# Designed miniproteins, single chains, continued (3): the designs that were tried, part 110

Each design is a single chain, and the fold is of that chain. pLDDT is the mean over its residues in the fold that is shown.

## One batch from the design tools (miniprotein)

Design m11815
Fold by ESMFold2-Fast:
Structure m11815 (fold): chain A 62 residues (1-62)
Amino acid sequence: SREEVRQRLLDILRTANKTMSWDQVLEISQQAEDVVGLIEDGAPRSTVEAAVEKLEERVKQY
């Protein structure tokens, strides 16, 4: 659900804040805001899912 996507974005931001530099956190935060914009604009679930997965992968690699 979109609620689950929002929870995943919060987890991404929490992880980034604990593990990444300030500049990287700002970049991840901006990308997360872009995903929220996609959700609010009613983008397809597949588009939103792909965007969240990319952020999860970036944070996980760090």
Scores: mean pLDDT 79

Design m11816
Fold by ESMFold2-Fast:
Structure m11816 (fold): chain A 90 residues (1-90)
Amino acid sequence: KVKEILEELDRRVQAGEMTEREAGIEYLQTVYGISREKAQRLIDKEEEAGTMTEESKKELLNEILGVDVSKLTEEELKEKLREKIEEIKK
């Protein structure tokens, strides 16, 4: 499911039907359930920094998991990510 979404978004970008920015926003909304406004904000921060910062990665994980990841142990974070990935596979 996730792979099919990524392939379709890549196809649309290659065909000129959407920008890489729009594809990134749609990916975050569709795969992770992040709101469009939050997805746009995360993409804007990545573009401004030239890369995804550790702070932006934590913000993204907070949105994906619905919790403050700084309060989780490394093992708890891995477990929640595993659960979310399994949910996305449906």
Scores: mean pLDDT 71

Design m11817
Fold by ESMFold2-Fast:
Structure m11817 (fold): chain A 78 residues (1-78)
Amino acid sequence: SMDEELVKLIEELAEEIDGDVEKAKKKKEELAKVVGEEEALGIVEAAMALALKKKAEEEGLPDAEQVARFRAAHAALK
């Protein structure tokens, strides 16, 4: 289904982006050419959140630190 393909895309993008805001911005620009800016932002934000969550789990970071990192990335992507 389209939802299953979207989840796979988000997982693949999360691995490529690896929490890097500049990589996320470039992937957003590339995706926006295909799906439009709003959809591309949503997909890349989901991928960034997944990447940051995986890093936080590996580093044993508290939830508050993970949320702060996500908020900073979200602000930078807009």
Scores: mean pLDDT 78

Design m11818
Fold by ESMFold2-Fast:
Structure m11818 (fold): chain A 125 residues (1-125)
Amino acid sequence: SNRIKALLALIEIYRLKKKGYSQREIGELLGVSQSTISRILSGKKVSLQTLVNIFNNYAKLHERSERQINWLLEAFERLLKEDPEARELAEKLLNGILTGTLSQEEVEELLEQILERYEAFLESL
């Protein structure tokens, strides 16, 4: 699903930010411009295709096999089916990014909550 790829792209951007990478370094790691990363983190409008491209770049840069990529997509989709609150947070985040209606603070809060739930879910598998 392109929506699941887009959400995983947003989560990866946030994980790198939490590890102390600059927006420029995140752009270099994910194969996109610093301005694209800045737009995403500040809640500016970006297309679904832009987020899908970031996910595809992430998969290539980290030499993820097709099996590993499919497992990540399926694991995240299972989280959204089994945790209704995670699904609501994820839909609010993705729709907000696609419409440019979120503040920087709202993007950070939503990403933090989704990442926390995703990591807890992966640890339960």
Scores: mean pLDDT 87

Design m11819
Fold by ESMFold2-Fast:
Structure m11819 (fold): chain A 89 residues (1-89)
Amino acid sequence: MEKEEERKTAQQRSGAAITSIGASVQSRLGAKKARALGDKEAAEKLEKLGEESTELAKKAVKSDGKEALEIRDKAQEIEKEALAIEKAL
């Protein structure tokens, strides 16, 4: 029903936005750490992941429920990749 779909969409949109913001913060902090360690390649890759997750966060605020789930999944993959790069530093 419409009222349930609106609530579900709002929850999915919020989840996608929060996950995307988290991925952006993690990627940017990792990039700063890589720069401090002199790993330019890791820093550039993490900076790119931070940009991608920032764009996902902007999309998430305006997304429908299905698009929000896709954005959340992409943001989780970005966060996972950023954490793997940081762990390898």
Scores: mean pLDDT 84

Design m11820
Fold by ESMFold2-Fast:
Structure m11820 (fold): chain A 81 residues (1-81)
Amino acid sequence: SAAYAERLVHVTLKWTAKSEADREQALLIASAMAEQTGGKMVSPDEVELTTKVSELSVVLRAAEEIAKLASDLKVEIEEAP
């Protein structure tokens, strides 16, 4: 529904890269996504942002690319107050 698409969610992506080269590439992907969404890097291996549900496709595409570089990727999505 339109109301669902406009809901704000808080997203946290946290990963463990497979190698040092993969860590650098994942950081570049996460940093670009953070800049695009108004998010922030919490650490070189963690990013957080608040966005609309309708805008999650940008975040999920970045998560899919990071998943290829990581042995573990945790995605947490929670409703923003």
Scores: mean pLDDT 84

Design m11821
Fold by ESMFold2-Fast:
Structure m11821 (fold): chain A 70 residues (1-70)
Amino acid sequence: MEKLLEAVRKGAELIASEKDPAVRALYAALLGHELEPHVGRATAAAVAQLAEDGDAEGAVRLAEKALRER
């Protein structure tokens, strides 16, 4: 779980810093796909959306909460 959360943090920061909206959306979709089997589709989509919106901290917090509750 710690390694997955670290991947979420790095991914969310990369997505939030990306200037190309198409590349940002692609990375957000990949992050959501990676998280789906661990937190479920709805939560994975919410984490990806927060990262795409530039809220890397919110994305990490939501992922951490979901991983702790499972």
Scores: mean pLDDT 80

Design m11822
Fold by ESMFold2-Fast:
Structure m11822 (fold): chain A 56 residues (1-56)
Amino acid sequence: LSTDLLELANENGLSQETISAAYDAAKGLVDAMGLPESLLEPLTRLFLEAEALRYK
């Protein structure tokens, strides 16, 4: 994972469990659908951003 993704998670108060779940979900999707590895970080970021939007 890039430093940028870790900073995004920390800035939005996301737990390590949430970060791990987002990464696992992204990796599972990439592997299951045969997507290029270049999509792994963008998908992880998307899942983390979606979780951040749930905070009030």
Scores: mean pLDDT 75

Design m11823
Fold by ESMFold2-Fast:
Order: structure tokens, then sequence, then C-alpha cells
Structure m11823 (fold): chain A 66 residues (1-66)
């Protein structure tokens, strides 16, 4: 479950790079796994819509820090 994944990775940090080509923005920040899951939930509808339209306007790169 999602709760089990959050508990398992609660002490891990991730460097997240979000490239929003449509908005012309690049965001870099360090996030916990819990924050990352919340971010993905928020972005999932946009990512799905982009893929269904054959676009790659929203790119996310995730790198573990610990």
Amino acid sequence: SLEELVERYKDKKYKVTIIDRRAGKTIEKEMTFEELVQLIKELEPRIKADREAGRFDLLIFIEPVK
C-alpha cells in the first residue's frame, strides 16, 4: 500500500527536478518520500493528459540523496 511505502522510505530524501516546458519553469528541490508521493499525486493528471496527447511538456527527474 501507499502507507507502507511511505513508512519504508520515510528517512530517504530525493532530489527532484521538475521541468515544465509549457510554463517555461524548472524547479529543483529536496523532498522526503512522503512529499514526493504528494507531488506525484498532484502532477499525475497533467502527466496523463500530456501522454494521451503525445506531449512531454512536464518532465520529472528523481535522484535519491540518501
Scores: mean pLDDT 77

Design m11824
Fold by ESMFold2-Fast:
Structure m11824 (fold): chain A 106 residues (1-106)
Amino acid sequence: MEGGRLAHHGGHEANEGGTLAAKEGTGEALHLGIAGALSGSGGEFLGRLGVETGNPKIAHEGGLSAHVGGELAALGGRRAGNKKAEELGRHGHRLGYLGYLLGKAE
């Protein structure tokens, strides 16, 4: 299940990026990092569950969570001045969107 794998990977990247943005950031960057990590972890969990169950609807939901989490993590990383957190967030955002599209198509 490719959609679930992309959602899992995207969610993992968003979770790592959001966590890093939260550790390095204050105020708005901290809150964006926390939100990105939480949404990313949801995408990671649902993406894995989609793969294990073969359920494309779960993979689709996981992809959306990873997509949103990645965007928030990228914004948090940018505001924290942490390029690695921003890059992880951007990667999670892109992979999450692909997981969303492929999960919907199957």
Scores: mean pLDDT 88

Design m11825
Fold by ESMFold2-Fast:
Structure m11825 (fold): chain A 74 residues (1-74)
Amino acid sequence: MMKARGVANALSDVTFRGTLEGGVRAEAEKRGRAGETVVIEVVGEGVPLSAKARIEAVDGEAVTAENDEPAEAL
């Protein structure tokens, strides 16, 4: 599973913006254009969330992923 750290906008669709940790970023950069589904663990503000999201774009220092379903707390 891919891990991500950053800020998620809490709406019906959750958009994650931030950086992926460790080698997960390199993996996302290879797959980002393929639009693969990932499981995101958001740790930024200390509230653990688990959400299914599709990587929408990888822009150098930023990664955008969108969750088509509402995120659920662990």
Scores: mean pLDDT 40

Design m11826
Fold by ESMFold2-Fast:
Structure m11826 (fold): chain A 73 residues (1-73)
Amino acid sequence: SEREELLKKREEELRKLGFSDEEIEELRKAVELSGEGARLVQADTAENQARAARIAEEVRPIGERLAEKLGLG
């Protein structure tokens, strides 16, 4: 699977940057949740919009930790 190969390559790059396996798994979950949120938005119901908003709130702190670790403001 092309997606699995790309994810493994990204994980190796993150390990080289000093990310732990736990941190990499957290980032993987954030990416998967972001993809789910994008699919929910396309269905354009109030329930799906609410789910997308909840996913965005779950992903936000993970993205902030990643930015902080990389020295990005």
Scores: mean pLDDT 69

Design m11827
Fold by ESMFold2-Fast:
Structure m11827 (fold): chain A 58 residues (1-58)
Amino acid sequence: SSIEEKYIKKFEEIKDVYEELLKQLRERVDAGDASARAQLAELEIMKIVYESKLKEEG
């Protein structure tokens, strides 16, 4: 789907900084930032979709 393609492409663009983004978003969530919680959820979904796609084609 177009959503899956979007998530795969976006994750490929950020994979080298993924751990740093994850850390920053988790720190913001712990501080009570509701916007950061939504962004963290999207980041986790993007990773799951990317890894799932690799398994399907492996």
Scores: mean pLDDT 80

Design m11828
Fold by ESMFold2-Fast:
Structure m11828 (fold): chain A 80 residues (1-80)
Amino acid sequence: MILTPEQAIKAVRDALAAISPEKAELAEKVFQAMLDAGYPVDEAVRAAVAIALGATPEQLAKQFGEDVARLAVEAYEKAK
């Protein structure tokens, strides 16, 4: 089922807020940066969750590629 960007980010925020409100906020900011860069909603959600949960740049590069990893890390650092 195709989620809208709003449905996808709400699901991420709700799930992460149960663990940490700060992680939920950081994931939302990374998700928005990924969408603004033109990445699909599902990839943006997965990258935002991974970085919010402490994935390293190397882990993100392995999973999503170096360009996505760099963008997600830069967005996360700016969101702190």
Scores: mean pLDDT 73

Design m11829
Fold by ESMFold2-Fast:
Structure m11829 (fold): chain A 88 residues (1-88)
Amino acid sequence: LFEKAEEAIEKMVKEIEEIAEESIKKKESLKELEEKLKEIKKKFEEEQRQRELELGEPPLVGPLNLEEYEKKFEDTTKKALEKAKKEL
């Protein structure tokens, strides 16, 4: 369970980094990038909720790893925005 949670979090981190690189290449605004990053977080949380409802399995991110998930999301988002600010 925790191993699958770590994989899911790492996949989210990679998606954030890829979207930041694409936004830089397309010369999108920082506000557009911020909105895309918020949508990634919402989608990740909805996927965890759907997993619980449809499969009857516990969510991959729960109370025991919620802080780690939030910290990784914050850190990755901050780094992505800093990269975009330097390029834009």
Scores: mean pLDDT 72

Design m11830
Fold by ESMFold2-Fast:
Structure m11830 (fold): chain A 74 residues (1-74)
Amino acid sequence: MNIELSEEDIEKLRKAFEEAQKYLKENPDMTPEEAEKYVKEIFDKVLKELPDSAKDIVERAREKFIEYVKKKLE
């Protein structure tokens, strides 16, 4: 069995991403730093809801996602 992100874990990550985007859209006065902080907080909440076997993979995905957001905010 592959201990990679399950469909449920991918869905939770996708929902976290969507929630972060919606929050930023509703709060356009946020600074880029505040936006990144909120994204990190959302991912931290998702990590607490996931099984321990998925947490390391999700943490790596979170780092990749934040790096992607930083590039987009240039």
Scores: mean pLDDT 67

Design m11831
Fold by ESMFold2-Fast:
Structure m11831 (fold): chain A 103 residues (1-103)
Amino acid sequence: SEELEELFDRLLAAIRAGDIDTAREIFAKIKEGVKKFLKESNLSVSEYVALQLLLIGLEISLDLLEKQPTEFNREQAIRDVEGLRLAIEELLKKYPESEKYFT
């Protein structure tokens, strides 16, 4: 969805700018959509676990970036955002009815 793509673009911009508070607020909105998707969609156990691990990974990378604002930690947070984006895009192709949780 265009709204989901805009949220991810804004999240990446906040991370690149070092605006961790804004990054966390945008990520919280993405997490709300993902939690509805996990609860209400008929995901396989492997799809559920994979998406949950990507969310946890991004929370950890944002925490590390906040504590140590290094280029390495910034690039790791960016990779984790991109990994989550790709995983959600692939799941929405398989479960297109679930796009409503991200609008």
Scores: mean pLDDT 86

Design m11832
Fold by ESMFold2-Fast:
Structure m11832 (fold): chain A 99 residues (1-99)
Amino acid sequence: MLEEKLNEARKILANYLDVEAISVNQELIEPKEKASKEEAIEAVETIAEVHKKKLEENKEKWSEEEYEKLLAELEAEKEYLIKLIEEGKIEELKKIAEE
């Protein structure tokens, strides 16, 4: 399932941020070994890919305008999170992950 890939990616990101859990769609993931910046970036890309596939699977339920807006928002969030990881802004990432 796409959800299993999403959960694995969230777990890697939680570990990188040194938080006990990341709440995404009300799911919590506990950290394990310390993840690298490269693993954290890959995790963000995986999360975005899974969300994109979920949007594509439900494309017929959206208007063309709604679908394009959701896709653009997903890409913008992905780029923003990757930038924060590259800049080492761990505290800002933790705050986002807790929301």
Scores: mean pLDDT 69

Design m11833
Fold by ESMFold2-Fast:
Structure m11833 (fold): chain A 69 residues (1-69)
Amino acid sequence: NQAAIDLLQQALQSIRAGDYVSALRLLFQAYGLSDPAAQRKITQAIKSIVQGKDDEAIALIEQAIQILQ
């Protein structure tokens, strides 16, 4: 699952840079490489981004990374 972790870390950097298009693409790619527990966190992070809740999205992505480690 290192590939999924790498994509999630790139998604975090994209959110912090305000590049939501790249962040969403990276999150969808990470979803396909993740287990069901991490997939739930990624889905919640995508919803948070769409709602403009960047801090919540960041926390959820960090939780997904912790699940995959």
Scores: mean pLDDT 89

Design m11834
Fold by ESMFold2-Fast:
Structure m11834 (fold): chain A 95 residues (1-95)
Amino acid sequence: SGAEKLEAIRHIIETGVVTAVEARAAGLPMNRAIGKGLEAAEKEIEKYGLDKEYLKTVEMAAATALRLGLSPAEVRAIVNSSEAARAFDERVRAA
């Protein structure tokens, strides 16, 4: 279903971005921290059988989170409160 796919995408983005933020906090340079996030996200993409195109979304989100200096808790809050994800889910349920 569309809702299950959105939840998988949300989980993939959260996993990748949180991993990148934690790697950066542990002292890795930005490009290596993003790389760690992408590795974690790719494993989840393979687990859910989703398209690797979602790695582009993870890379963009991770780069943004690192530039803004977000904590893992702030990343989780933002991903879980995503207006775009909710609006899409509402449209799928209304159809």
Scores: mean pLDDT 78

Design m11835
Fold by ESMFold2-Fast:
Structure m11835 (fold): chain A 66 residues (1-66)
Amino acid sequence: ANAVQRLVQQHELGIGHLSNEQAAELGRFLREHNYNLTPAQRRELAERLGVSVSAVEAAERKMREL
């Protein structure tokens, strides 16, 4: 990953959420797994969305609180 992608991911973490499209994809994936992702599933999803594993974890926690 390049430095620009990392800065974009940090910006999303600063806002505390993913984009609407990324959040919809994550939400769908979370529902399919009953909101119980393995570390491997979180890593794969992070790569597909172009975000960090920490961003996936933050969004997952936020969606659980909704």
Scores: mean pLDDT 63

Design m11836
Fold by ESMFold2-Fast:
Structure m11836 (fold): chain A 95 residues (1-95)
Amino acid sequence: SELDDLSPEERLEIFERRLEEQLARDKAYIDANTTDPRERALLIRLLEASRRFLLELFRERLEGRQFSSQEIIDRGRALLAAVREEFERRLAAEA
């Protein structure tokens, strides 16, 4: 692939750019398909958390860390659950 001959730093820059492009597309999709402001806010938070998670995994892999598919799934699920719980807690505190 085009990434095979690049330095770790160059690969990170390309990965970050691709994640930002995907984030913009996903935000546009949420805006077009979500009418409830609360649902929209939650989906955007989950989307941004997922982006940060993928970027962190990529950085850790560049540092030589290895992950099983199960470890990635478990870590991702725990992160998204924590984001949902924090969102719900903030809503409850405002009520």
Scores: mean pLDDT 83

Design m11837
Fold by ESMFold2-Fast:
Structure m11837 (fold): chain A 81 residues (1-81)
Amino acid sequence: SVTFSREELLEAFRRAAEETLEWARRHWSPEEVEALEALLERFRALLEAEDWESLRRLREVILDSDSVVEARRRLEELLEE
């Protein structure tokens, strides 16, 4: 298996996030793009903090959501508790 440093993982995430956002800006509504940007920033912050448990929970919220807008709203509700 290939071993990645934290810095390499963060850089790989940054590149993937930029590519995903570029695609989304061409195909999605501004509201969906804003929701995606917020979710990606949360992922980046948790990766930087190495908070794997919170990353797992965020992934579950996203997979259980019908859209990126719903996922962002649900994440904001969880942070309010």
Scores: mean pLDDT 77

Design m11838
Fold by ESMFold2-Fast:
Structure m11838 (fold): chain A 86 residues (1-86)
Amino acid sequence: DVYESLFRGASPLARELYDRYLDAQIRREVERLMFEEGLTPEEAVERVTQRYADLAKNVWKLSDDEVAALTEYVRERARRIAEELL
């Protein structure tokens, strides 16, 4: 339900486009870290998760609750992608 919290009040189309964009970006970063930089799946997941946490806090200026929700969403997504690439 983290996804529902992040996109409360957004139109269905906006939610769908944002979800597809975010998934593609996470996938690209996980693939780069694992295959170009040689990180383990666990290291790649943590690196991507930390990057999005930093972006949410420092660039997007999200609340602590929003940062926590996005961080958990990204971590779960990155973990699934890393598992698919093995």
Scores: mean pLDDT 74

Design m11839
Fold by ESMFold2-Fast:
Formats: sequence, C-alpha cells, structure tokens
Structure m11839 (fold): chain A 82 residues (1-82)
Amino acid sequence: SREKIKKMLKEVGFSEEIVNNEEILKEAEEVYKALGGDEELFKKALEHVLDASSNNEKGIINALKHIAENIEKAIPFLKSLK
C-alpha cells in the first residue's frame, strides 16, 4: 500500500519532503512490485538509493527507475549488501 511505502521510506531515513513526493512514491512502488513485495530487499534498495543520492529528488527518482528497469541485475546486487 502507499502508506506502507511511505513508512518504509521514513524508516530508512528519507526526509519528510521526499516521503511525500508523489513521483518518488510512484517509482518506489514500482521497485516494491518488481521485488515481488520482498520488504527486506526493498529496504536494502531504499538504503542504497539514500546512500547514493541523499535527499536529491532527481537522483532518487533516477536511481529507483534504474533498479526497476534492471531488476534481474539489481536483486543479486541488493542481496550482496549488508
């Protein structure tokens, strides 16, 4: 659900402005669906995006899109993260 995605973004450490951004929520939801609803992998994806992009809106959107578009490569990468 949208509220579940917002909660996970907030738990990972994204700013309130980012958590309420409609385009970011849309792209985060696409990543969550592409990961088959795997919450652990989704949190790892969000942590990686925050680390790489900080609170830069455009960087976050691009990183989420890249993960969703390259999901077969993203999954083994995310599983390798601590």
Scores: mean pLDDT 84

Design m11840
Fold by ESMFold2-Fast:
Structure m11840 (fold): chain A 85 residues (1-85)
Amino acid sequence: SEALEKAKEFSKALLEEIKEGLDLRYVTSSSPEDIEEAEKKFIEKVKNKESAIILVLPEDTSEEQIEAYRKAIEEAIKKRKEKLK
């Protein structure tokens, strides 16, 4: 679905920014307005090089898809922190 494609694209952008040394915060939202608000906030923080990223997923995103994104993001954070040790 369009929602799943958007979530995957968002997740890929999130992982790319983690390479720059950003911390990740995971949030889900079911309302279109909340999704737009969270995306705008995410873009602003990334543009300002602040350590905060939010993954916003559409309402029709499957539980399996959400869990997969969450685990991928947690893995990326672990690898980044290990590299900085």
Scores: mean pLDDT 58

Design m11841
Fold by ESMFold2-Fast:
Structure m11841 (fold): chain A 70 residues (1-70)
Amino acid sequence: AMDPAVLKLAEDFGKALKDHNYEGAIKILEELKQKYPESPWLPFLLKEAESYFKDNNRQDLAAEVKKIGA
């Protein structure tokens, strides 16, 4: 089962994207990598974030997401 803390971060990430708080969304992904690096949700959310930022013409943020996934 998904850790409730990881679920909360995933929900906060989705809310940040909806609110166009892209800096906040990036910080949430960085926190997820720092605290839960082995979570199967990390590569999933990184892929979704990169696609979202590319689709919204934010190549700078897509590149930042790719760095977090490195």
Scores: mean pLDDT 83

Design m11842
Fold by ESMFold2-Fast:
Structure m11842 (fold): chain A 66 residues (1-66)
Amino acid sequence: SEREKLKAEIDALLEELMRRHGLSRERAEQVLMAAANGRPDIARALGASDEDVARAQALVARSRAL
């Protein structure tokens, strides 16, 4: 289903953040949450790129539209 695909894409982003930036899962989830809540500055401070923030925001928007 679209919901299952979206969950997999979110999990993939979290794993990428963990691998590329050495974040724990909890810290990677904080990046996603910060991006979702319009706090890109916090996401960047945690190590996310502008592209990571944009991708996280797009995934969250898709989740809310389902």
Scores: mean pLDDT 82

Design m11843
Fold by ESMFold2-Fast:
Structure m11843 (fold): chain A 88 residues (1-88)
Amino acid sequence: DEARKYAEEGRKYLEQGKLKEAVKKFKKAIEILKKEKGHDPELAEGLRKLGDAFKARGDVVSAGLAYQAAGYVSQGKYDEALELLSKL
């Protein structure tokens, strides 16, 4: 429940172009999923949209980090995803 709420807040910030705030919310969602041993398949999609938003702004490096983090989340590799998102 809390993880889905943070993922939803991240998507709302992303729609507002607030990419840094979106990253913070997605990181919180991943931390909760790791603690609860859960998964949220829509979180990976949110991270891909974050990558698309960075790419649209010409930030191809941050886009690559977001896309790779989405891949790690899809595999349940939450520590690896958090490591990459911490560079954003």
Scores: mean pLDDT 86

Design m11844
Fold by ESMFold2-Fast:
Structure m11844 (fold): chain A 90 residues (1-90)
Amino acid sequence: MEKEFEERVEELLKEIEAQKEVSQQAVDELKIVLETAKKNKLLSEELLERLEEALKEAEKKIAPNGSNKPVLELSIEVGIYLLVRGVESL
């Protein structure tokens, strides 16, 4: 699960990094994802640094017609993984 989760996060980060325009909602969601991943130790240091850089770049790309799809997919993946880890602790 951890390796598969990190591989999926890396794929979604590539999609986010490839975006020319992002919505304000995408930036706000990415901030939540980063904080959640840091608090719950969900990602490697390398992926956390990459996520922080993706957030900084996304803040520069905010546009009225920007997409939030890859960021929402990342948020869902992080949420599912956090839930799975919680269930394993019961």
Scores: mean pLDDT 80

Design m11845
Fold by ESMFold2-Fast:
Structure m11845 (fold): chain A 70 residues (1-70)
Amino acid sequence: MLSPADLKAVAELVGVSPRTLSQALRRESEELYRRVREAVEARLEEIQRLLSEEQFNMLLASLDLPLVPR
């Protein structure tokens, strides 16, 4: 799971509330999941710079995104 601080940082970067991001990562809404997934995919390099490798990989796994090659 993302830490609360990392969840907030990613949510702010993609333009959603931390609650909305949490709901998307838990797939509580397919629409929110798809929108957040697309927003994260568009900003992968920026997000990678904010997060540790562990937290970044957890985010990618939660959204079914491929691991970014080094």
Scores: mean pLDDT 78

Design m11846
Fold by ESMFold2-Fast:
Formats: structure tokens, C-alpha cells, sequence
Structure m11846 (fold): chain A 65 residues (1-65)
């Protein structure tokens, strides 16, 4: 899987356990596990997280590391 940096373009809910919100301009790093077939959703494992998160691809900028 690809290492990525994710930057929130607006306040973004990360659906997972625990649920998180990234504030606009906040950055996190992790591993891109999957994209939805329509490209609208990303599944990422954040650094140090036990479980993956699901997030809206349109609300974030993703940079390969």
C-alpha cells in the first residue's frame, strides 16, 4: 500500500473507531489501503491507528510520500 500525507481542505469527519475530525489545514500521515470505485471515498490507516478510517476524497488533498 502507498504511504500518503492527507491534508484537510475543510473540516473532515473520519469514520472509524474512534471517530475523528480533521480541522481545515490539519495534516495526517498514513497508508492508503483502498479507494471506492467512484473515487469519492478513501480507506486509510493512519500512523499509529489500530483500525482504518473511511473519509470523503473531495474534502482532502492526498500526497504520495
Amino acid sequence: ATRVRITALEDVRLAGDPVRTLAKGETVEGELLAESPDGKELVVRLAGAAHPYLLDAGRVEVEAL
Scores: mean pLDDT 81

Design m11847
Fold by ESMFold2-Fast:
Structure m11847 (fold): chain A 60 residues (1-60)
Amino acid sequence: SLTEELMKRYEELFAERGEVSNEDIVRLAREMMREHPDVDTSELGQAVQRVVERVQERKA
């Protein structure tokens, strides 16, 4: 799913940098749109929200 693909990219970036902001997550989603023009924008937006929620739960 788009959520799992974005989450995978987040985990990879987090493993490399040790810190990933919400802005970084949005940038990863934008890169996914550029690389995959067939990706539905609404579904990608929902995937961003789900990934941000998962990351925020880890901080809580």
Scores: mean pLDDT 78

Design m11848
Fold by ESMFold2-Fast:
Formats: C-alpha cells, structure tokens, sequence
Structure m11848 (fold): chain A 70 residues (1-70)
C-alpha cells in the first residue's frame, strides 16, 4: 500500500535527521526534504518537550507530503 511505504520512509528520514552524529549532515538532509525550519524549531526547543514533539510531527508530515508528490 502506497501510504504505508510513504509513512515508513518518512519515519526513516526523521530517524536519520535526529540520530546522525554529524550536525551539518543532518542540516543538509533537512534542507533536502524541505524541513529545515522544523528541524531548527526542534533544536531551539531543547527544554520544551511538547514543542520538540510538535516539531518532530511537523517534520514527519512535511516529508510525507513531499514523498506523496513523487
């Protein structure tokens, strides 16, 4: 199912963004998928769990939208 494939791939991309040790490589990946602003919001809200989780959700949704257009 197309939706399942897109969701899985988006989750993998978000996991890469949050777990790659090289911060510049993470920033480049965020730019590639058009989620740089959401990634910056995630970094800016290090002390606010709710805001960080909201940024992660927004990144995931934006990546899903981009993948759906492919």
Amino acid sequence: EKGVEINTKASEIVAELLNIPDEKKREELAKKYGVLEEYQAYLANKDDETARNAAIVRMTNKIIEKLEKE
Scores: mean pLDDT 76

Design m11849
Fold by ESMFold2-Fast:
Structure m11849 (fold): chain A 88 residues (1-88)
Amino acid sequence: SEKRLKAGEKVAKAAGSGKDGSESALNATKAGEESKKEYGKEGGLGAEIASGSAATAAGMSKAGGSSGKESSEMGEKAAREAGEGAAK
């Protein structure tokens, strides 16, 4: 569970560093792939859940007309919450 949480945190930070929703989603996906390699199968599950949530939230924020910063913040929040849920 700790590795799932740590993988989710890494994905969340990457999503939040994006300039817009598209970059947020791309950063989350890349961090998810890196977390699978770094934390193994447990981290991979957390990374997949967090990455998918970040990409969906950032994409929906962008589609709804949110600013790039707002879309990245939504991606970060979704990844963080998903990672915490996966850690249980």
Scores: mean pLDDT 78

Design m11850
Fold by ESMFold2-Fast:
Structure m11850 (fold): chain A 72 residues (1-72)
Amino acid sequence: SSMQERIYIESLITTLRMLGWSLKQAGQDDAAQLAYQAADEMEEKLRQGQITKEEADQFYTQVLQQVQQLIA
């Protein structure tokens, strides 16, 4: 249902914020900033009704890959 998809996307936003906090604690400032900005962007798109579950999954995966490249 659309409610289940919304809850799922909200869980990705929360996960990105938690990731950002953890990266900031580790001194990975650039990676932390990327994770926080990604969470804010996903939240805005969700609020506007402009993101599907599939688009959120793709965006989340891309952000994780970019974070991994920054901390390697």
Scores: mean pLDDT 90

